# Designed miniproteins, single chains, part 110

Each design is a single chain, and the fold is of that chain. pLDDT is the mean over its residues in the fold that is shown.

## One batch from the design tools (miniprotein)

Design m3816
Fold by ESMFold2-Fast:
Formats: C-alpha cells, structure tokens, sequence
Structure m3816 (fold): chain A 55 residues (1-55)
C-alpha cells in the first residue's frame, strides 16, 4: 500500500497521470476517495487519473 501510494504521488508530481493511474489500479477497486487519500491529490489531478483509469 505504501509503495503504491508513493508511486502514485511521484507520478502526480511528474504530471504523468497514466503512470499514476496504473499505480493506483494496483490498489484494487479504486474510488475517487481512495485516489484522493492515496496521493492527497488536487481535484483536477484526481479527475485526470480517474478518467485515464476509466478508459
């Protein structure tokens, strides 16, 4: 969990939302709340990651 959280946070900082989405997917079923808690993401980054995961 911690390693995946770190990967998501690092990808968000790099603005690599596809990498962030792939890392977040490893958490299992991922909700908006889970993504937000995992990376402490802003709302725009959260929307972008969620959109990539839904594609």
Amino acid sequence: ADSIKEAVEEAIRARDFEAAARAAAQLGPVSRETLRRAADMDEEALRTVAAVMAA
Scores: mean pLDDT 62

Design m3817
Fold by ESMFold2-Fast:
Structure m3817 (fold): chain A 81 residues (1-81)
Amino acid sequence: MSKQDKLDELLSEAVQRLVERIRQIRAEKPLTPEEFQAELDRLYDEVSKELIEKAKELGLTPEEINFLRDALRVAARALAA
């Protein structure tokens, strides 16, 4: 597997996890925009932490880890809009 394939796989998996968790939270009860933003921020921190640990285990560089973190943050903000 190429380096790019690993990055794409990790990011795709993390984004999918955010989407699935958001669906579960919304299915449990209606959320206000403020409540939704608070839950999204919490989920981002959780998923970001897991993503970084997996990336470190795979021997990714600090630059690659920062790229993944930034990409996930952009995705999370898009989901909040």
Scores: mean pLDDT 78

Design m3818
Fold by ESMFold2-Fast:
Structure m3818 (fold): chain A 99 residues (1-99)
Amino acid sequence: SEAEALIAKHRQEAEKAAEEMIEVARRQDPELTKDVEEAKKLILEALASTDPEKGNELLGKANDLITQVAKKSSPEAASEILRLGNRALAHAAAAIQAK
């Protein structure tokens, strides 16, 4: 259905944005990759959750990690990490809401 296709598209966009965020962090400082990889894991766990409340809680934890990595980054890298992180979180939230 159109709705199922839209949910699948949001999931793919969230995963893609999260992976691009990890690449930005890795290019700046490999030590920052641990926290953004943990944020991606939380986003994937949220997308796999059957409970929207639990899913949104996990996205909140991912947002906290993304914000912490941005604070440890250069202004340019922080801008890219926040842009990609917010994109991943927005698409993940849209997929959860559409369930």
Scores: mean pLDDT 86

Design m3819
Fold by ESMFold2-Fast:
Structure m3819 (fold): chain A 84 residues (1-84)
Amino acid sequence: MSEEELEKEVVVALIYMAAAIAKLEGAEEVAELLRELADLAEEADPSKTPFALEALKEALRYAQAGDYEKAKEVVEEAIEELRE
């Protein structure tokens, strides 16, 4: 496993963990979107890993501020970019 592949595995695992936490906190829509982001990041080229991590970090900042609607928008935008 290359360092790039390991980084991808770690970031994907972090996104899945964030989805599980969001579901436990009652943010069901954010949880579903984070799972979709994780699935897309897993199938994407490792060059997309930094982008997925930055999207997770931004969504987490909004969620920590209690702004789940903005967290949702950030994840939706990241999903759209990874599908392109």
Scores: mean pLDDT 84

Design m3820
Fold by ESMFold2-Fast:
Structure m3820 (fold): chain A 94 residues (1-94)
Amino acid sequence: SVGEELLALTRRHLAEILADPDDEALLRAAVQELAAFARRHPEYEPVALASAIAVQEVADAARAGVPREEVERWAERSLAEIEKLLAQVEAELA
């Protein structure tokens, strides 16, 4: 489904940023891919934007020297909120 694709995309980008938070090209690619997803699926734009914000916040926290375990917990919490928002959007589309 479209929602499953967006969630998988978000999980992949969060994992890539956690593995290499100093890679500006990875962050830029993640934001661009999520923006492109929002353009293809405008009904999912709020979820795609929340995903882009989460990816940016995780990158910023890691680069600021926040402990790895704290950044990982932040990423997990952000992903749970994105999953909840996705469920709300999909309920409205049904």
Scores: mean pLDDT 87

Design m3821
Fold by ESMFold2-Fast:
Structure m3821 (fold): chain A 67 residues (1-67)
Amino acid sequence: NALEKGLKALKEGKYDEAVRYFAATGTARPEVLKLIAEALKKLGRYDEARRVYEAIGAPQEEIDSLY
């Protein structure tokens, strides 16, 4: 399934592929959105990652890690 494929891609350092798989799940669950934000951060897409972290109510320390 898309979530499992996304987790595998994330583990293999294929961050762009991981984002695509997680997005394909169609879920708004905080755990999946956090995985998307982490992959976006690895890709250097900090503005997108910050928006996702803010949307899920992530701790300020996690948001600050983008800077």
Scores: mean pLDDT 76

Design m3822
Fold by ESMFold2-Fast:
Structure m3822 (fold): chain A 125 residues (1-125)
Amino acid sequence: SAARRQALVEELWDLLFQLFDRDGDGVITRAEFAAAVRARLPAASDEDIDRLFNYWDVDGDGVITREEFWAAVRSDAAPEASDEDLALAAAFTLRLLLDGAQSLSPRERELLARIEALVAELEAM
């Protein structure tokens, strides 16, 4: 059903956000963002991280909320892309970037497994 598809898309976005929100406080701090980026790109400079973080920190308050995260991803997308298309694209990109990363925490591995399960369910619909 459309309602079930929407619920899975919302859960997928929550799990994607949780990959960056390491302490579970509902916002992504610069430190959490830096740690997530460096898990795949250990040579990433502080300048590179600041540019990426500021891009997603739309209101400039020094944290990324769920709403800012979704807004930033949406603004880069083609106008015809659905929220489901964006969530699936983000999930595939993050799985690819984190796959084989030697520094994946048990929490990140669990979140990735849940993301993979949700993507499989959405694709089966």
Scores: mean pLDDT 68

Design m3823
Fold by ESMFold2-Fast:
Structure m3823 (fold): chain A 81 residues (1-81)
Amino acid sequence: SKRAEIAAMLEEYDKKYREKVEELEKAGKLEEAEKIGREVLLELLDRFAEDERAQLLREMLEKGLSTEEARKLWEEIQEKK
């Protein structure tokens, strides 16, 4: 299902990009880290543009929520079946 695909995508985002973002944060480049994380997440979500949950997450990011806040909302949506 697309739900499982989106969940797997977010897990892959965590594994492949979170460490890179962490390096930038350690270097004091917090704004750059957030920008990169946001761009990567939006690119991944674009693959699921027709999925309502992916659309909601994109909208939250576009409204200026941090990647961390957007992920927290996504986790909450996943919990409430």
Scores: mean pLDDT 70

Design m3824
Fold by ESMFold2-Fast:
Structure m3824 (fold): chain A 77 residues (1-77)
Amino acid sequence: AAQAAREQELLQQAGEQVGRAGRAGASVVAGTDPEASLAEMRASRDALLALGKQSSPALGAKLRAAAAEIDAGIALL
């Protein structure tokens, strides 16, 4: 169904953003362009929140939780 294909695309995009935030966080820890890397983590958080607005309530809740984990990670850096 078209709805299932859309949810799969949103999940793939969300996975890409989580991976992006993880790589940026690793760069901050390594001391590589920390300001730019922190900005990339924030951009990934914002992208997850935007995807959550397009998602079902259940998927949206999971994407908001992922965004909150990125915020917690930024606070520890």
Scores: mean pLDDT 84

Design m3825
Fold by ESMFold2-Fast:
Structure m3825 (fold): chain A 96 residues (1-96)
Amino acid sequence: SKEELLERIHELLNEMEEIIRAIGEKENAPGRETALLGATLTVIGMASNYFSEEQLEQVLELVEEALGRLKQAKSFAEAQAIVDDLAKQVAAIMKS
């Protein structure tokens, strides 16, 4: 269902935010940069409330892939690239 997809997407986005925070703390990243990545994930979560069920299935797949990549990330720069890629892919789905 749409509700189940939204719940799962929000759950995974929250997990991504926790990982980004941990990487940022470990690498002493500027607080503003960590906050901007968190804000990007929040915007994706909010935007998802306006997606169709088919679009949500696509977003879930992208978020799962991004989370998998993020769990293997070795640097804050790599985490930034993963979040930027996710945001671009989600924006493309929104415009479709």
Scores: mean pLDDT 88

Design m3826
Fold by ESMFold2-Fast:
Order: C-alpha cells, then sequence, then structure tokens
Structure m3826 (fold): chain A 73 residues (1-73)
C-alpha cells in the first residue's frame, strides 16, 4: 500500500480481489480484514483510472468481492 514500486496493473487488482474473497471464505481473513484489503484495492484502482487506465474489470471484481464478503459477515 505504501509502495514505491511500479504501479499495479488492473489484472493484478482483479487477482488480488479474488484472493481476498477466497481467503475470507476459508476463514483466513475476518470480514473486517477483507474489507480493509478491498478498500486498498479501490484506492489503487482509482489512482490507475486517474492516469487513464481502464479499470472497469478491476472495479467490477472489487464490487463482486464486497458483495461476497457482505454475505460472509
Amino acid sequence: LASLSTPITPEEIVAFAEEVVEKARRGELTPQQAYAHLVAARILATYAEMQGVDVSEAKAAIDRAEAEIDRLA
């Protein structure tokens, strides 16, 4: 999150959101922890969008992830 590395790609954001959901389903992450990770993903997606990157798939993946975490909470 406080990274100076190369900007994360939309594909990496999608994979991250899916990973968060899978870990939450396994009980490895609490719903609270999962939400925190998804907030971070949304910040990264917004930053990429501001730079002209198409983040439609990334945003859709985060929305699906939040809906699934809501069901687990």
Scores: mean pLDDT 78

Design m3827
Fold by ESMFold2-Fast:
Structure m3827 (fold): chain A 76 residues (1-76)
Amino acid sequence: AAERSALTRRLLAVMERAGELDAVRDEMPPEAQAHYDAAGRALEAARRALHAGDLVTAREHVDQAERHLDLAEALL
């Protein structure tokens, strides 16, 4: 219960960050766009894993999404 709630909160926070970056995606360098797109795919996978009750896989994908967003932002 607590782990699922924490993952859901993290997922929502990462989705918020991705939404803010989406506004400037077309102005990003290609390398930053690639990381942004990878983060989007990781978020989709995390959401699917959460729906399936696979908290370990969901956490791994949330971690991947956060890393990709950090890399995209570092290239701006």
Scores: mean pLDDT 86

Design m3828
Fold by ESMFold2-Fast:
Structure m3828 (fold): chain A 62 residues (1-62)
Amino acid sequence: SARLEELAARARELLDQLRPYMSEETYADARATIDAAVEAEDLELLELMLQFLEDALALAKK
């Protein structure tokens, strides 16, 4: 769905912005979780991940 594609793209964009603030292992785990949510078409999980990533990025930029 268009919504799934938009949420996935935004989550991956936010994760890439967070890349300098996390370990390789944490990045790989987060990326795998996003990819799994996309495969499952789990919109609720993607929306929760987006909220978490946005909050994490706001904190990291302080």
Scores: mean pLDDT 84

Design m3829
Fold by ESMFold2-Fast:
Structure m3829 (fold): chain A 73 residues (1-73)
Amino acid sequence: SLKTKVESYKKAVELYEKDIEGARREAERSVDPATQEAYRRMAEGAEFMKNEAKKKLDEYTKQLEEEIQRKLA
């Protein structure tokens, strides 16, 4: 259902946001430049995945809102 898809992508966005925050903190804490770079790349990858999940979330949320509006109009 659209509601299930919306909830699934909401959870995905939240998980990627936590991954980004964690990776950024580890990059700041790391002394080794190669390790810092690895965590920055991890944060970039998670940001990309978050943006893709957010696009899906926005699309399914819009479809769900249109369905609700159609039933209430």
Scores: mean pLDDT 85

Design m3830
Fold by ESMFold2-Fast:
Formats: sequence, structure tokens, C-alpha cells
Structure m3830 (fold): chain A 70 residues (1-70)
Amino acid sequence: SELEEAQKELDALKDQISDLIESNKLSEEQIKILQETLEKIVKISEEESDKLVMTKKIIKELQETLELLK
């Protein structure tokens, strides 16, 4: 299903970000970007009742964050 595919993509993105955090090589600026991303994700989770729409919005935020962290 579309929701199952979205969940799989979200899990892969979460794993990539977790690996970056665990590397302990992030700059102060990169940590700030991650904090801002977390605040956006919390807002999406509070405002969006549709799980598929919520998951897709979170995926977009995490994709943009990973691009900034490269």
C-alpha cells in the first residue's frame, strides 16, 4: 500500500539521521539544523490527523535535512 511504502521510506531516512548523530561528527550548525527539523516534525504530528499525509510531510522534512547535512 502507499502508506506501507511511505513508512518504509520514513524508516530509512530515520536510520540515516540516527547514524549521523551516532557518528558524533556533527558541527554546531548541523545540530541546529536537526533541532529545527525536530520542531517542524513535532508541529506536523500535532496538526495533521491523516497518517499518510503526516508521514509524507515528515519524509519531505527529513529529505531536506539530509541534503543540508551533506
Scores: mean pLDDT 82

Design m3831
Fold by ESMFold2-Fast:
Structure m3831 (fold): chain A 65 residues (1-65)
Amino acid sequence: MGGGAVNGLSAGLEARLAGKEEGAEAIFRAAMTGDVTPEAASRAGELAVEGDAEGAEKAVLDGKG
């Protein structure tokens, strides 16, 4: 347990390093709600890098079940 938050934070940091601050914030906020799978974190990071902050947040939320 708790590993999902680390996955979400990692994806958010990756988006932030790519210059996608809004996507990073959306991922960080969603990750605080619970565990996220590595697959969901990867998808969220991809969407955030594409500039889809809402999609990134949804991917994190969907990934926790």
Scores: mean pLDDT 69

Design m3832
Fold by ESMFold2-Fast:
Structure m3832 (fold): chain A 109 residues (1-109)
Amino acid sequence: MEKEIEELKEKILEAAKAGDIKEVEELIRELARLLGVSEEDAKKIADYLSLALLLSPEEERKRILDIVVELLKEGKVEEAIKLAKEAAIAALLGDHEKLREIIEKAEKE
């Protein structure tokens, strides 16, 4: 499982760098399903997290993805969706200060 998770994370970041929206969404859904997330919640995570990754600075993408994956590994699906949504909104607004605050707060724990 861990090797498969790391492989999917690398593919997600590569697809995000390429701007491949469909590939990012499909890979995130696959990752969420691998972590035991329901299809409905996997879709919500894919929708918000793909937007967060595609619109964030490249340096922040791995950090956002790492946090979401860790939350999902802990079974904290609602928290993962909330973080992905908050990151997506900050990235969409170009609010890099707010995006960094969200990331740093999540990494503190």
Scores: mean pLDDT 86

Design m3833
Fold by ESMFold2-Fast:
Structure m3833 (fold): chain A 87 residues (1-87)
Amino acid sequence: GLKEKAMKLVQEHIDLLKRNGSGPLTEEAIRLLQKSIDAINEDKYQEALDLISHRMKLVAEADIEPKVRSEIMSKLTEAQTLLEEAI
């Protein structure tokens, strides 16, 4: 369903972070994204949307490779759209 697809997209973002980063900032980003998945799993869609929107702002400001940024933003935008349709 839409819920499972949204959780998968957030998990794919976590997987991208694990492949392209390391250290405390990456670990904190993964922790916050895991909170987003937990919120989706608990049907707290508004909380998940707020967390995803916050992460998108951080990604937009981050100095990361444009291809990695594009892949992350694509996944987060699709997850956001699915969650907005679930509300």
Scores: mean pLDDT 81

Design m3834
Fold by ESMFold2-Fast:
Order: sequence, then C-alpha cells, then structure tokens
Structure m3834 (fold): chain A 114 residues (1-114)
Amino acid sequence: SVVARLSAIVKELEALAKGDKKKMHQVILIESTFTMIEMLFFVKNDNDLLQLAQESFTKIYELLLEYIKTGDPKIKDELIAHINNFKDQVIKKAPELSKVMDSVKQTLIGILEE
C-alpha cells in the first residue's frame, strides 16, 4: 500500500529529525505543504490527482530521508527533479492549478535550500 509505505517513511523522517531544530522545521514544513495539497485535491474530488500526490509524496519523502541521512547533493538534485515532475504532472491534468503548483515548488525548494 502506498499509504502504508508513506506512513512508515514519515515516521522514520520524524525520528531522524528529532533533536535537530533545523531538520525538524524542514520536515514539518514539507509535511504541512503536502497536507494542504492533499486537502485541495480531496475538496476538488479528483481521485487521479490524489493518487498522483500520494505516489509523488512517497518518492519525495524517500529521497528526503536519504538526503537527511547522507547530505549527498546528488540526492538533493534528484529530490528537486521529482518536485518539478510532480508540478508538471499536476499542471498537465489540472492547468488551472499552475500558479498554486509554482508556489508549492518554490516553497518546497526554499525549505530544502535553508
């Protein structure tokens, strides 16, 4: 299950970030951003967008976990690429969300660059 895998990764991220204020802040802001996107897609009653979000967030969290563990700039580049791909896939399905997705992308990348 994508939901079960996502839940397990989020718990591991929270555990690793514990005691590091900067890392905890980054994890919380990313989680809050994803929650807002899922709520938006749920309110729009678009199951395809919701599934896309859950699959994309799972991959982004997996990469974030690896980046927090390693500090590898190549993993950060891959993480940014997946954020860009998520934006492009959402805009392709729902062009009216273009401005929202630009803001989401800027927010997520900004959090990672702190």
Scores: mean pLDDT 78

Design m3835
Fold by ESMFold2-Fast:
Structure m3835 (fold): chain A 87 residues (1-87)
Amino acid sequence: MEVLSEEELLEKAEQLREELIAAGYSEVKALQIVIRMIEHEIRELEEERERALKNGDEEKAKQLEEQIRVYKRVLEKLKEELARAEA
């Protein structure tokens, strides 16, 4: 399984935001939707990490932990952007 980089995840998030805006959502609403989608993905990755740890697969757990950190960093940046847009 290929670990998504911060740059790749940001690019996908931006593409999704552009698609949502083109579909008639406001900039703020599109950003809120993307944030919620990333939060959902983080929860799924955390559940997969817990399964890996239960199975004794420390290497898979480490890879998932790295992917979770990337997602959380992107989430932080998007939440900061949302806070600025709502100010």
Scores: mean pLDDT 84

Design m3836
Fold by ESMFold2-Fast:
Structure m3836 (fold): chain A 74 residues (1-74)
Amino acid sequence: MKVSPEEVAEKVRSMSVEEAARWLAEQIRAGELTEEALFAGLEVIKEKDEEIGDAALSAASLGMSSGASELERA
């Protein structure tokens, strides 16, 4: 079952940027994350850290796997 965008945004908001990035990458690799849910989480990361958030959003726009790889670098 895939997680909702609201659930992802709330979970990311409660985490540090590093914890959120790792968790999102794991959810992408598990196939649990929709594109909508990923972008919701990345917007919250951007609010906390614009540089990491912008890089992850740009990578995710190229594909879920690209987003996961960028998040793993954070």
Scores: mean pLDDT 77

Design m3837
Fold by ESMFold2-Fast:
Structure m3837 (fold): chain A 91 residues (1-91)
Amino acid sequence: MEEAREYSLEAYRKLLAGTLAPEELYEAYYKLAKAEAVEAKKQGLELPSEEEIRAAAERLEELLRAAGVPEELARAAARGFRDGYLEGIKA
């Protein structure tokens, strides 16, 4: 989890520096969310429903946009999170 959080923070730092492409942000959030879902499943934690995951992705996009992140990048992050978490639960 700490490694996955650091991975997310690195992506955020690149975004603030203007060096992060939408595809890189998608991949970063995909990998992070998938790792989180797999770890939660492994630990026997309560897993969110597909609807809850989609709602969480929408909230992430809204939060990033409110923080001044460009719409294209915020959308890529939210999609990565959604797709990664859904894939992690299925693993």
Scores: mean pLDDT 77

Design m3838
Fold by ESMFold2-Fast:
Structure m3838 (fold): chain A 80 residues (1-80)
Amino acid sequence: EKENKLLAQKYFDELLEMINEMIEKGASKEKIDKMVELLKEWEDKVQEILNDKSLSEEEKKKEIEKLYEETKKKLEEIEK
């Protein structure tokens, strides 16, 4: 439980750093709005994973890692 919450927080901080870098590079309002929506989606999905009683802690870790890679790819597509 604690490990998965810490992992989710670490990934959230990394996603925020990526978003801040894109904003500093002069990302448009449209791109910023998409990044904010993606961050909200991240928070909702992480909460869903952490609250899923059918998943083991190991399965939750894998789902959070998968979600991070998917969210990171979506941020890269917004930057293009």
Scores: mean pLDDT 84

Design m3839
Fold by ESMFold2-Fast:
Structure m3839 (fold): chain A 75 residues (1-75)
Amino acid sequence: KTVSLEQVGDAWKVRLEGATDEEAFRALKFARLLGAKEVSLRREGDDYVIVLKGATEEQAEEVVRFAESLGFTRV
């Protein structure tokens, strides 16, 4: 299981590889609690991607750290 962070334009993308639906929804709920203006979850192939619009880099990093707490390895 891996987690990666990417900035695309004005959005941050947190990619979760090998996530279950439950793990992806838990990360989504956590991201929404951080106060980002718009948070969505997308499925891209076998990966889940959390898209954070209007979030700071610190907020995006907090989502990555949350995923690491669930057993994901940062890449």
Scores: mean pLDDT 86

Design m3840
Fold by ESMFold2-Fast:
Structure m3840 (fold): chain A 63 residues (1-63)
Amino acid sequence: SSSAQKEKLQLTKEMFAKMSDLTDKYLQAKLAGDKKSEEEVLKEMEELHKNFKKKVAEIDAKD
């Protein structure tokens, strides 16, 4: 449905904005040689991606 498409677009925009912030944090940690912070940011990116996929699947299941 058009409603499902709009919800997916909004989720995609939110994911890209959050991913951009995490990318900046990752690069800062990498430049500082902070491997612990690098790993933590990568885990946050993975969780963000998993949450995005889960929400998209929930929208698809309702449609």
Scores: mean pLDDT 86

Design m3841
Fold by ESMFold2-Fast:
Parts: sequence; structure tokens; C-alpha cells
Structure m3841 (fold): chain A 55 residues (1-55)
Amino acid sequence: SEKEREAKLLEAKGDYYFGLGAALKAMATTPEQLAAAEKAYALGKEYYAKAEELK
């Protein structure tokens, strides 16, 4: 269905940003770099939440 396809796309976007957040956090040595990692994590969680709303 269209909703299933949209949910999978949102989950993929969530996975991307969550992975990006993890990578940025692992390399972060400054507060600004940590803030960038946290923003990526927040975006990932937002996409996961949107995917759950479609289930």
C-alpha cells in the first residue's frame, strides 16, 4: 500500500539520520560538533515517529 511504502521511506530516512548522528558523536570533540550530532539524532527520531504514525 502507499502508506506502507511511505512508512518504509520514513524509516530509511530515520536510519540515515540516526547513523549520521552516531558517526558525528563518535568524532565530536567540541560542543558545536556534539550539538550537530544531537540535531541529527533528533531528525532521525522525528522520522521514526512519523513512520510509526502510518502503521
Scores: mean pLDDT 85

Design m3842
Fold by ESMFold2-Fast:
Structure m3842 (fold): chain A 73 residues (1-73)
Amino acid sequence: SREEEMVETLRRDTEETLELFEKGEISEEELRQTIKLLEGLRKKVEKEFPKLAKELEEAIERLREALEKKEKE
C-alpha cells in the first residue's frame, strides 16, 4: 500500500539522516529543520495514515535524542 511504502521510505531516510549526523555531514540546525518538517507531516497525516503517523513519532524521537546527545557534549 501507499502507507507501507511511505513507512519504508521514512525508516530508510531516518537511518541515513542519523548516520550522516553522527559523521558530521548534517549540522544541528539541519537536523532541527528536519525534525520540524516531520512534526508538520505527522500532524497532516495523523487521521488518514495512523501507521505512518506512529512511525513519524518514533523517527522524531530518535532524531531528538541524537540532537540532545550532541548538545550535551
Scores: mean pLDDT 85

Design m3843
Fold by ESMFold2-Fast:
Structure m3843 (fold): chain A 81 residues (1-81)
Amino acid sequence: MDEAAIREIHMRVYVEAASETDRQKAVLLMESMGLKLVEEISPLSALFEGTVRGPLSLLEQAFAALRAFSSRLEIEILREE
């Protein structure tokens, strides 16, 4: 049925990983969510930006997984519909 939970969120995500392996896992997850690499700040830190679309529950699960691969994660919501 019609789901009010479908969101389009334009966001910027800063990721700081404890290791290169965790950084790679975070990158793959972000790519799966529709986010693109904007800037590499350091070997373990990167900035992503893009529009993520989907049911809120699935987006929350993806964010929880992303946090698991990140020692520091900052999500800035630039626009939400």
Scores: mean pLDDT 75

Design m3844
Fold by ESMFold2-Fast:
Structure m3844 (fold): chain A 81 residues (1-81)
Amino acid sequence: AGEAAVAALRARLAALRQKFQQITQEMDQLDREREQLYKRTGPRATKDMEPLIDRSRQLSDESVALMREIEALEAELAALA
């Protein structure tokens, strides 16, 4: 493929890496919120943590999907080089 195809793949890869970074930051924030909630309410925090746990699970699934897509695009770029 031509330079345009390589440029398009690199742009997409950069966007996916940026999204992965954003997800990582959001997961870190959720972990801090869960820790603070546990410190305030102890064992009763479990129910209040459910939305945070659900969001963390969703973000974890998204991060795995993004890592797989990044790996696939990196392999595609290597094949075009």
Scores: mean pLDDT 81

Design m3845
Fold by ESMFold2-Fast:
Structure m3845 (fold): chain A 105 residues (1-105)
Amino acid sequence: LEEKAEKLRKDAERDERVAEGLYAAARLLRDNVERRGPEAAPEVGRRIAALTPFRSEEEMLEMVRRAMESRAEGERIIAVLESAGAIHKAGAYANRRIAERLEEE
């Protein structure tokens, strides 16, 4: 029981870090899409890749390039990052509650 609870807490901690990185990336992208043009995409892309080390740098650089070239794509990509963050945060919350219930027995 203790071993299962510990695994769930570690899974929750990993999901919390992923959610935090995704929310930070979405916020950074929103701030830059509103204030900077597509010429800033390589710089912003590298900064976002650093916040999301659990994802491919190539994927993040391409995503940021598309976001900064098109306002509609920028809004869509920000929403995708925020949604992914919310899913990981929900997963972390569920795993922590299951671990707590296992320890209450």
Scores: mean pLDDT 85

Design m3846
Fold by ESMFold2-Fast:
Structure m3846 (fold): chain A 101 residues (1-101)
Amino acid sequence: SAMQEELRRRGEELRRRGLEEIREAARLARAGDVEAAREHLRRAYELFLEASRLYEETGTPEGRRQAMEAGSRAGLTAMIVSLSPSMSPEELARAAESLAK
């Protein structure tokens, strides 16, 4: 339906924005700005959670799979944020780059 397509499109837009936040976090971590990198990772986490919610609202099997994938990215992002105080800038950059793949 048109509503399912709109929800999917909005979810995909938020997913794309989340990936851009992760790439920016990697760049900032490489520059040694761990605090700014962490803030961008937190934004990515929120974007992936919202994308997951929108995909789930489609009520389709495809939407459920996309919701699970976005939710998994959110979980991995949250784990990296949690570990980031113990990471070097290079380790954080590599972790963020891995998330963007």
Scores: mean pLDDT 90

Design m3847
Fold by ESMFold2-Fast:
Structure m3847 (fold): chain A 95 residues (1-95)
Amino acid sequence: SSSLRQQGDQLRQQGNDLYDQGNYSQSRDYYSQSRQLYTQSVGPNDIDVAHTYTRLGMSYYQLGDYNSAINSYQQAVQSFPGYYYARQMIDQLTS
């Protein structure tokens, strides 16, 4: 629904603001919530879901949780095949 998408957009923006401030743990929590709302709105196979998984992976990477970062990037590629940034990060972290 448009309401769930708007809520997802708001949480993603809050996550972006927190990430830019270096607050990666709270950023992670907001991206996780945003991803859940997008999945409810548009389903798991969507570019917005892939984008939020990618941002979630970036937050885990900054926290030094590379295994969770890899898992998040893998989910991004599964949600939207061809999401290049997530694929690059998997290759970098597993090489």
Scores: mean pLDDT 86

Design m3848
Fold by ESMFold2-Fast:
Structure m3848 (fold): chain A 55 residues (1-55)
Amino acid sequence: MDEINKKMMELNKEVSKAVSNPVKRTQVSIELQEAAKKKDLEGAEEIYQKVLEEA
C-alpha cells in the first residue's frame, strides 16, 4: 500500500512537468486518484503512458 502511494506521487509530479494545460493536469490527476482508490497500479501506469504519448 505504501508503494502505490509513492508511485502515485511520482506520476502526479511527472504529469505536472509534461502537461502544461491546467485543465488536462486536473483531469489526469482525477484519473490517477481513481486508480489509487482501486489500488490499480497498472491502470495508473497506463494513464501516465497515454499522457506521455499525447504530450
Scores: mean pLDDT 72

Design m3849
Fold by ESMFold2-Fast:
Structure m3849 (fold): chain A 62 residues (1-62)
Amino acid sequence: MLVKVTNSDGTVVTAPLEVVERELKKLDPNAEFTVDEEGYLWVKVDGKWMTPGEAVKYLKAK
């Protein structure tokens, strides 16, 4: 399915969920995902829910 992804610059793009999950799981295999009622993707990393853009920044800084 297509989901809305907030990138690290605050812009929103539409992407296939399976592609975004695959890329984020390469950075953190324990990452959890949910899609809200508005279609936005949220990612849980180290117990905290954040946007995909925030998750990528956080994980690449480690």
Scores: mean pLDDT 83

Design m3850
Fold by ESMFold2-Fast:
Structure m3850 (fold): chain A 100 residues (1-100)
Amino acid sequence: MKESEYKETLVDPDTNETIELEVKTYITDKKEEAIKLIEEYAKTYNVDKEKLLENLEKAFEKGKKVIITLYKITKDTVPEELRGGRKVGDTFAEISVLEE
C-alpha cells in the first residue's frame, strides 16, 4: 500500500475565506488492506461504513488498484452561518479506481 499525506487550502469564492484540509491518500491492489482501512476509519469517524464498503467492492470490480482519499477539515474561516452545517473536525472519504 502506498500512502501520502498533505494539507490543502481551499478558498471560498463567495467570502474569500479559507478552508484547510488534511488529506490522506492510500493506493492499494489488496482488497483486504482497503477493507481494514475503511473499518478503522469508520470506528474513529461518523461515516457510512456500509456505503464506503459498497463503493470499494464496485471499485475493485472495475480495476486492479484503488485510491482511497480521506479528508478532515482542520480549519474553516468562513462565517458559521454561511457554512451549510460544515464543522471543523468533519471527515469524508472518496474511493476511485486507478487505471493501469
Scores: mean pLDDT 77

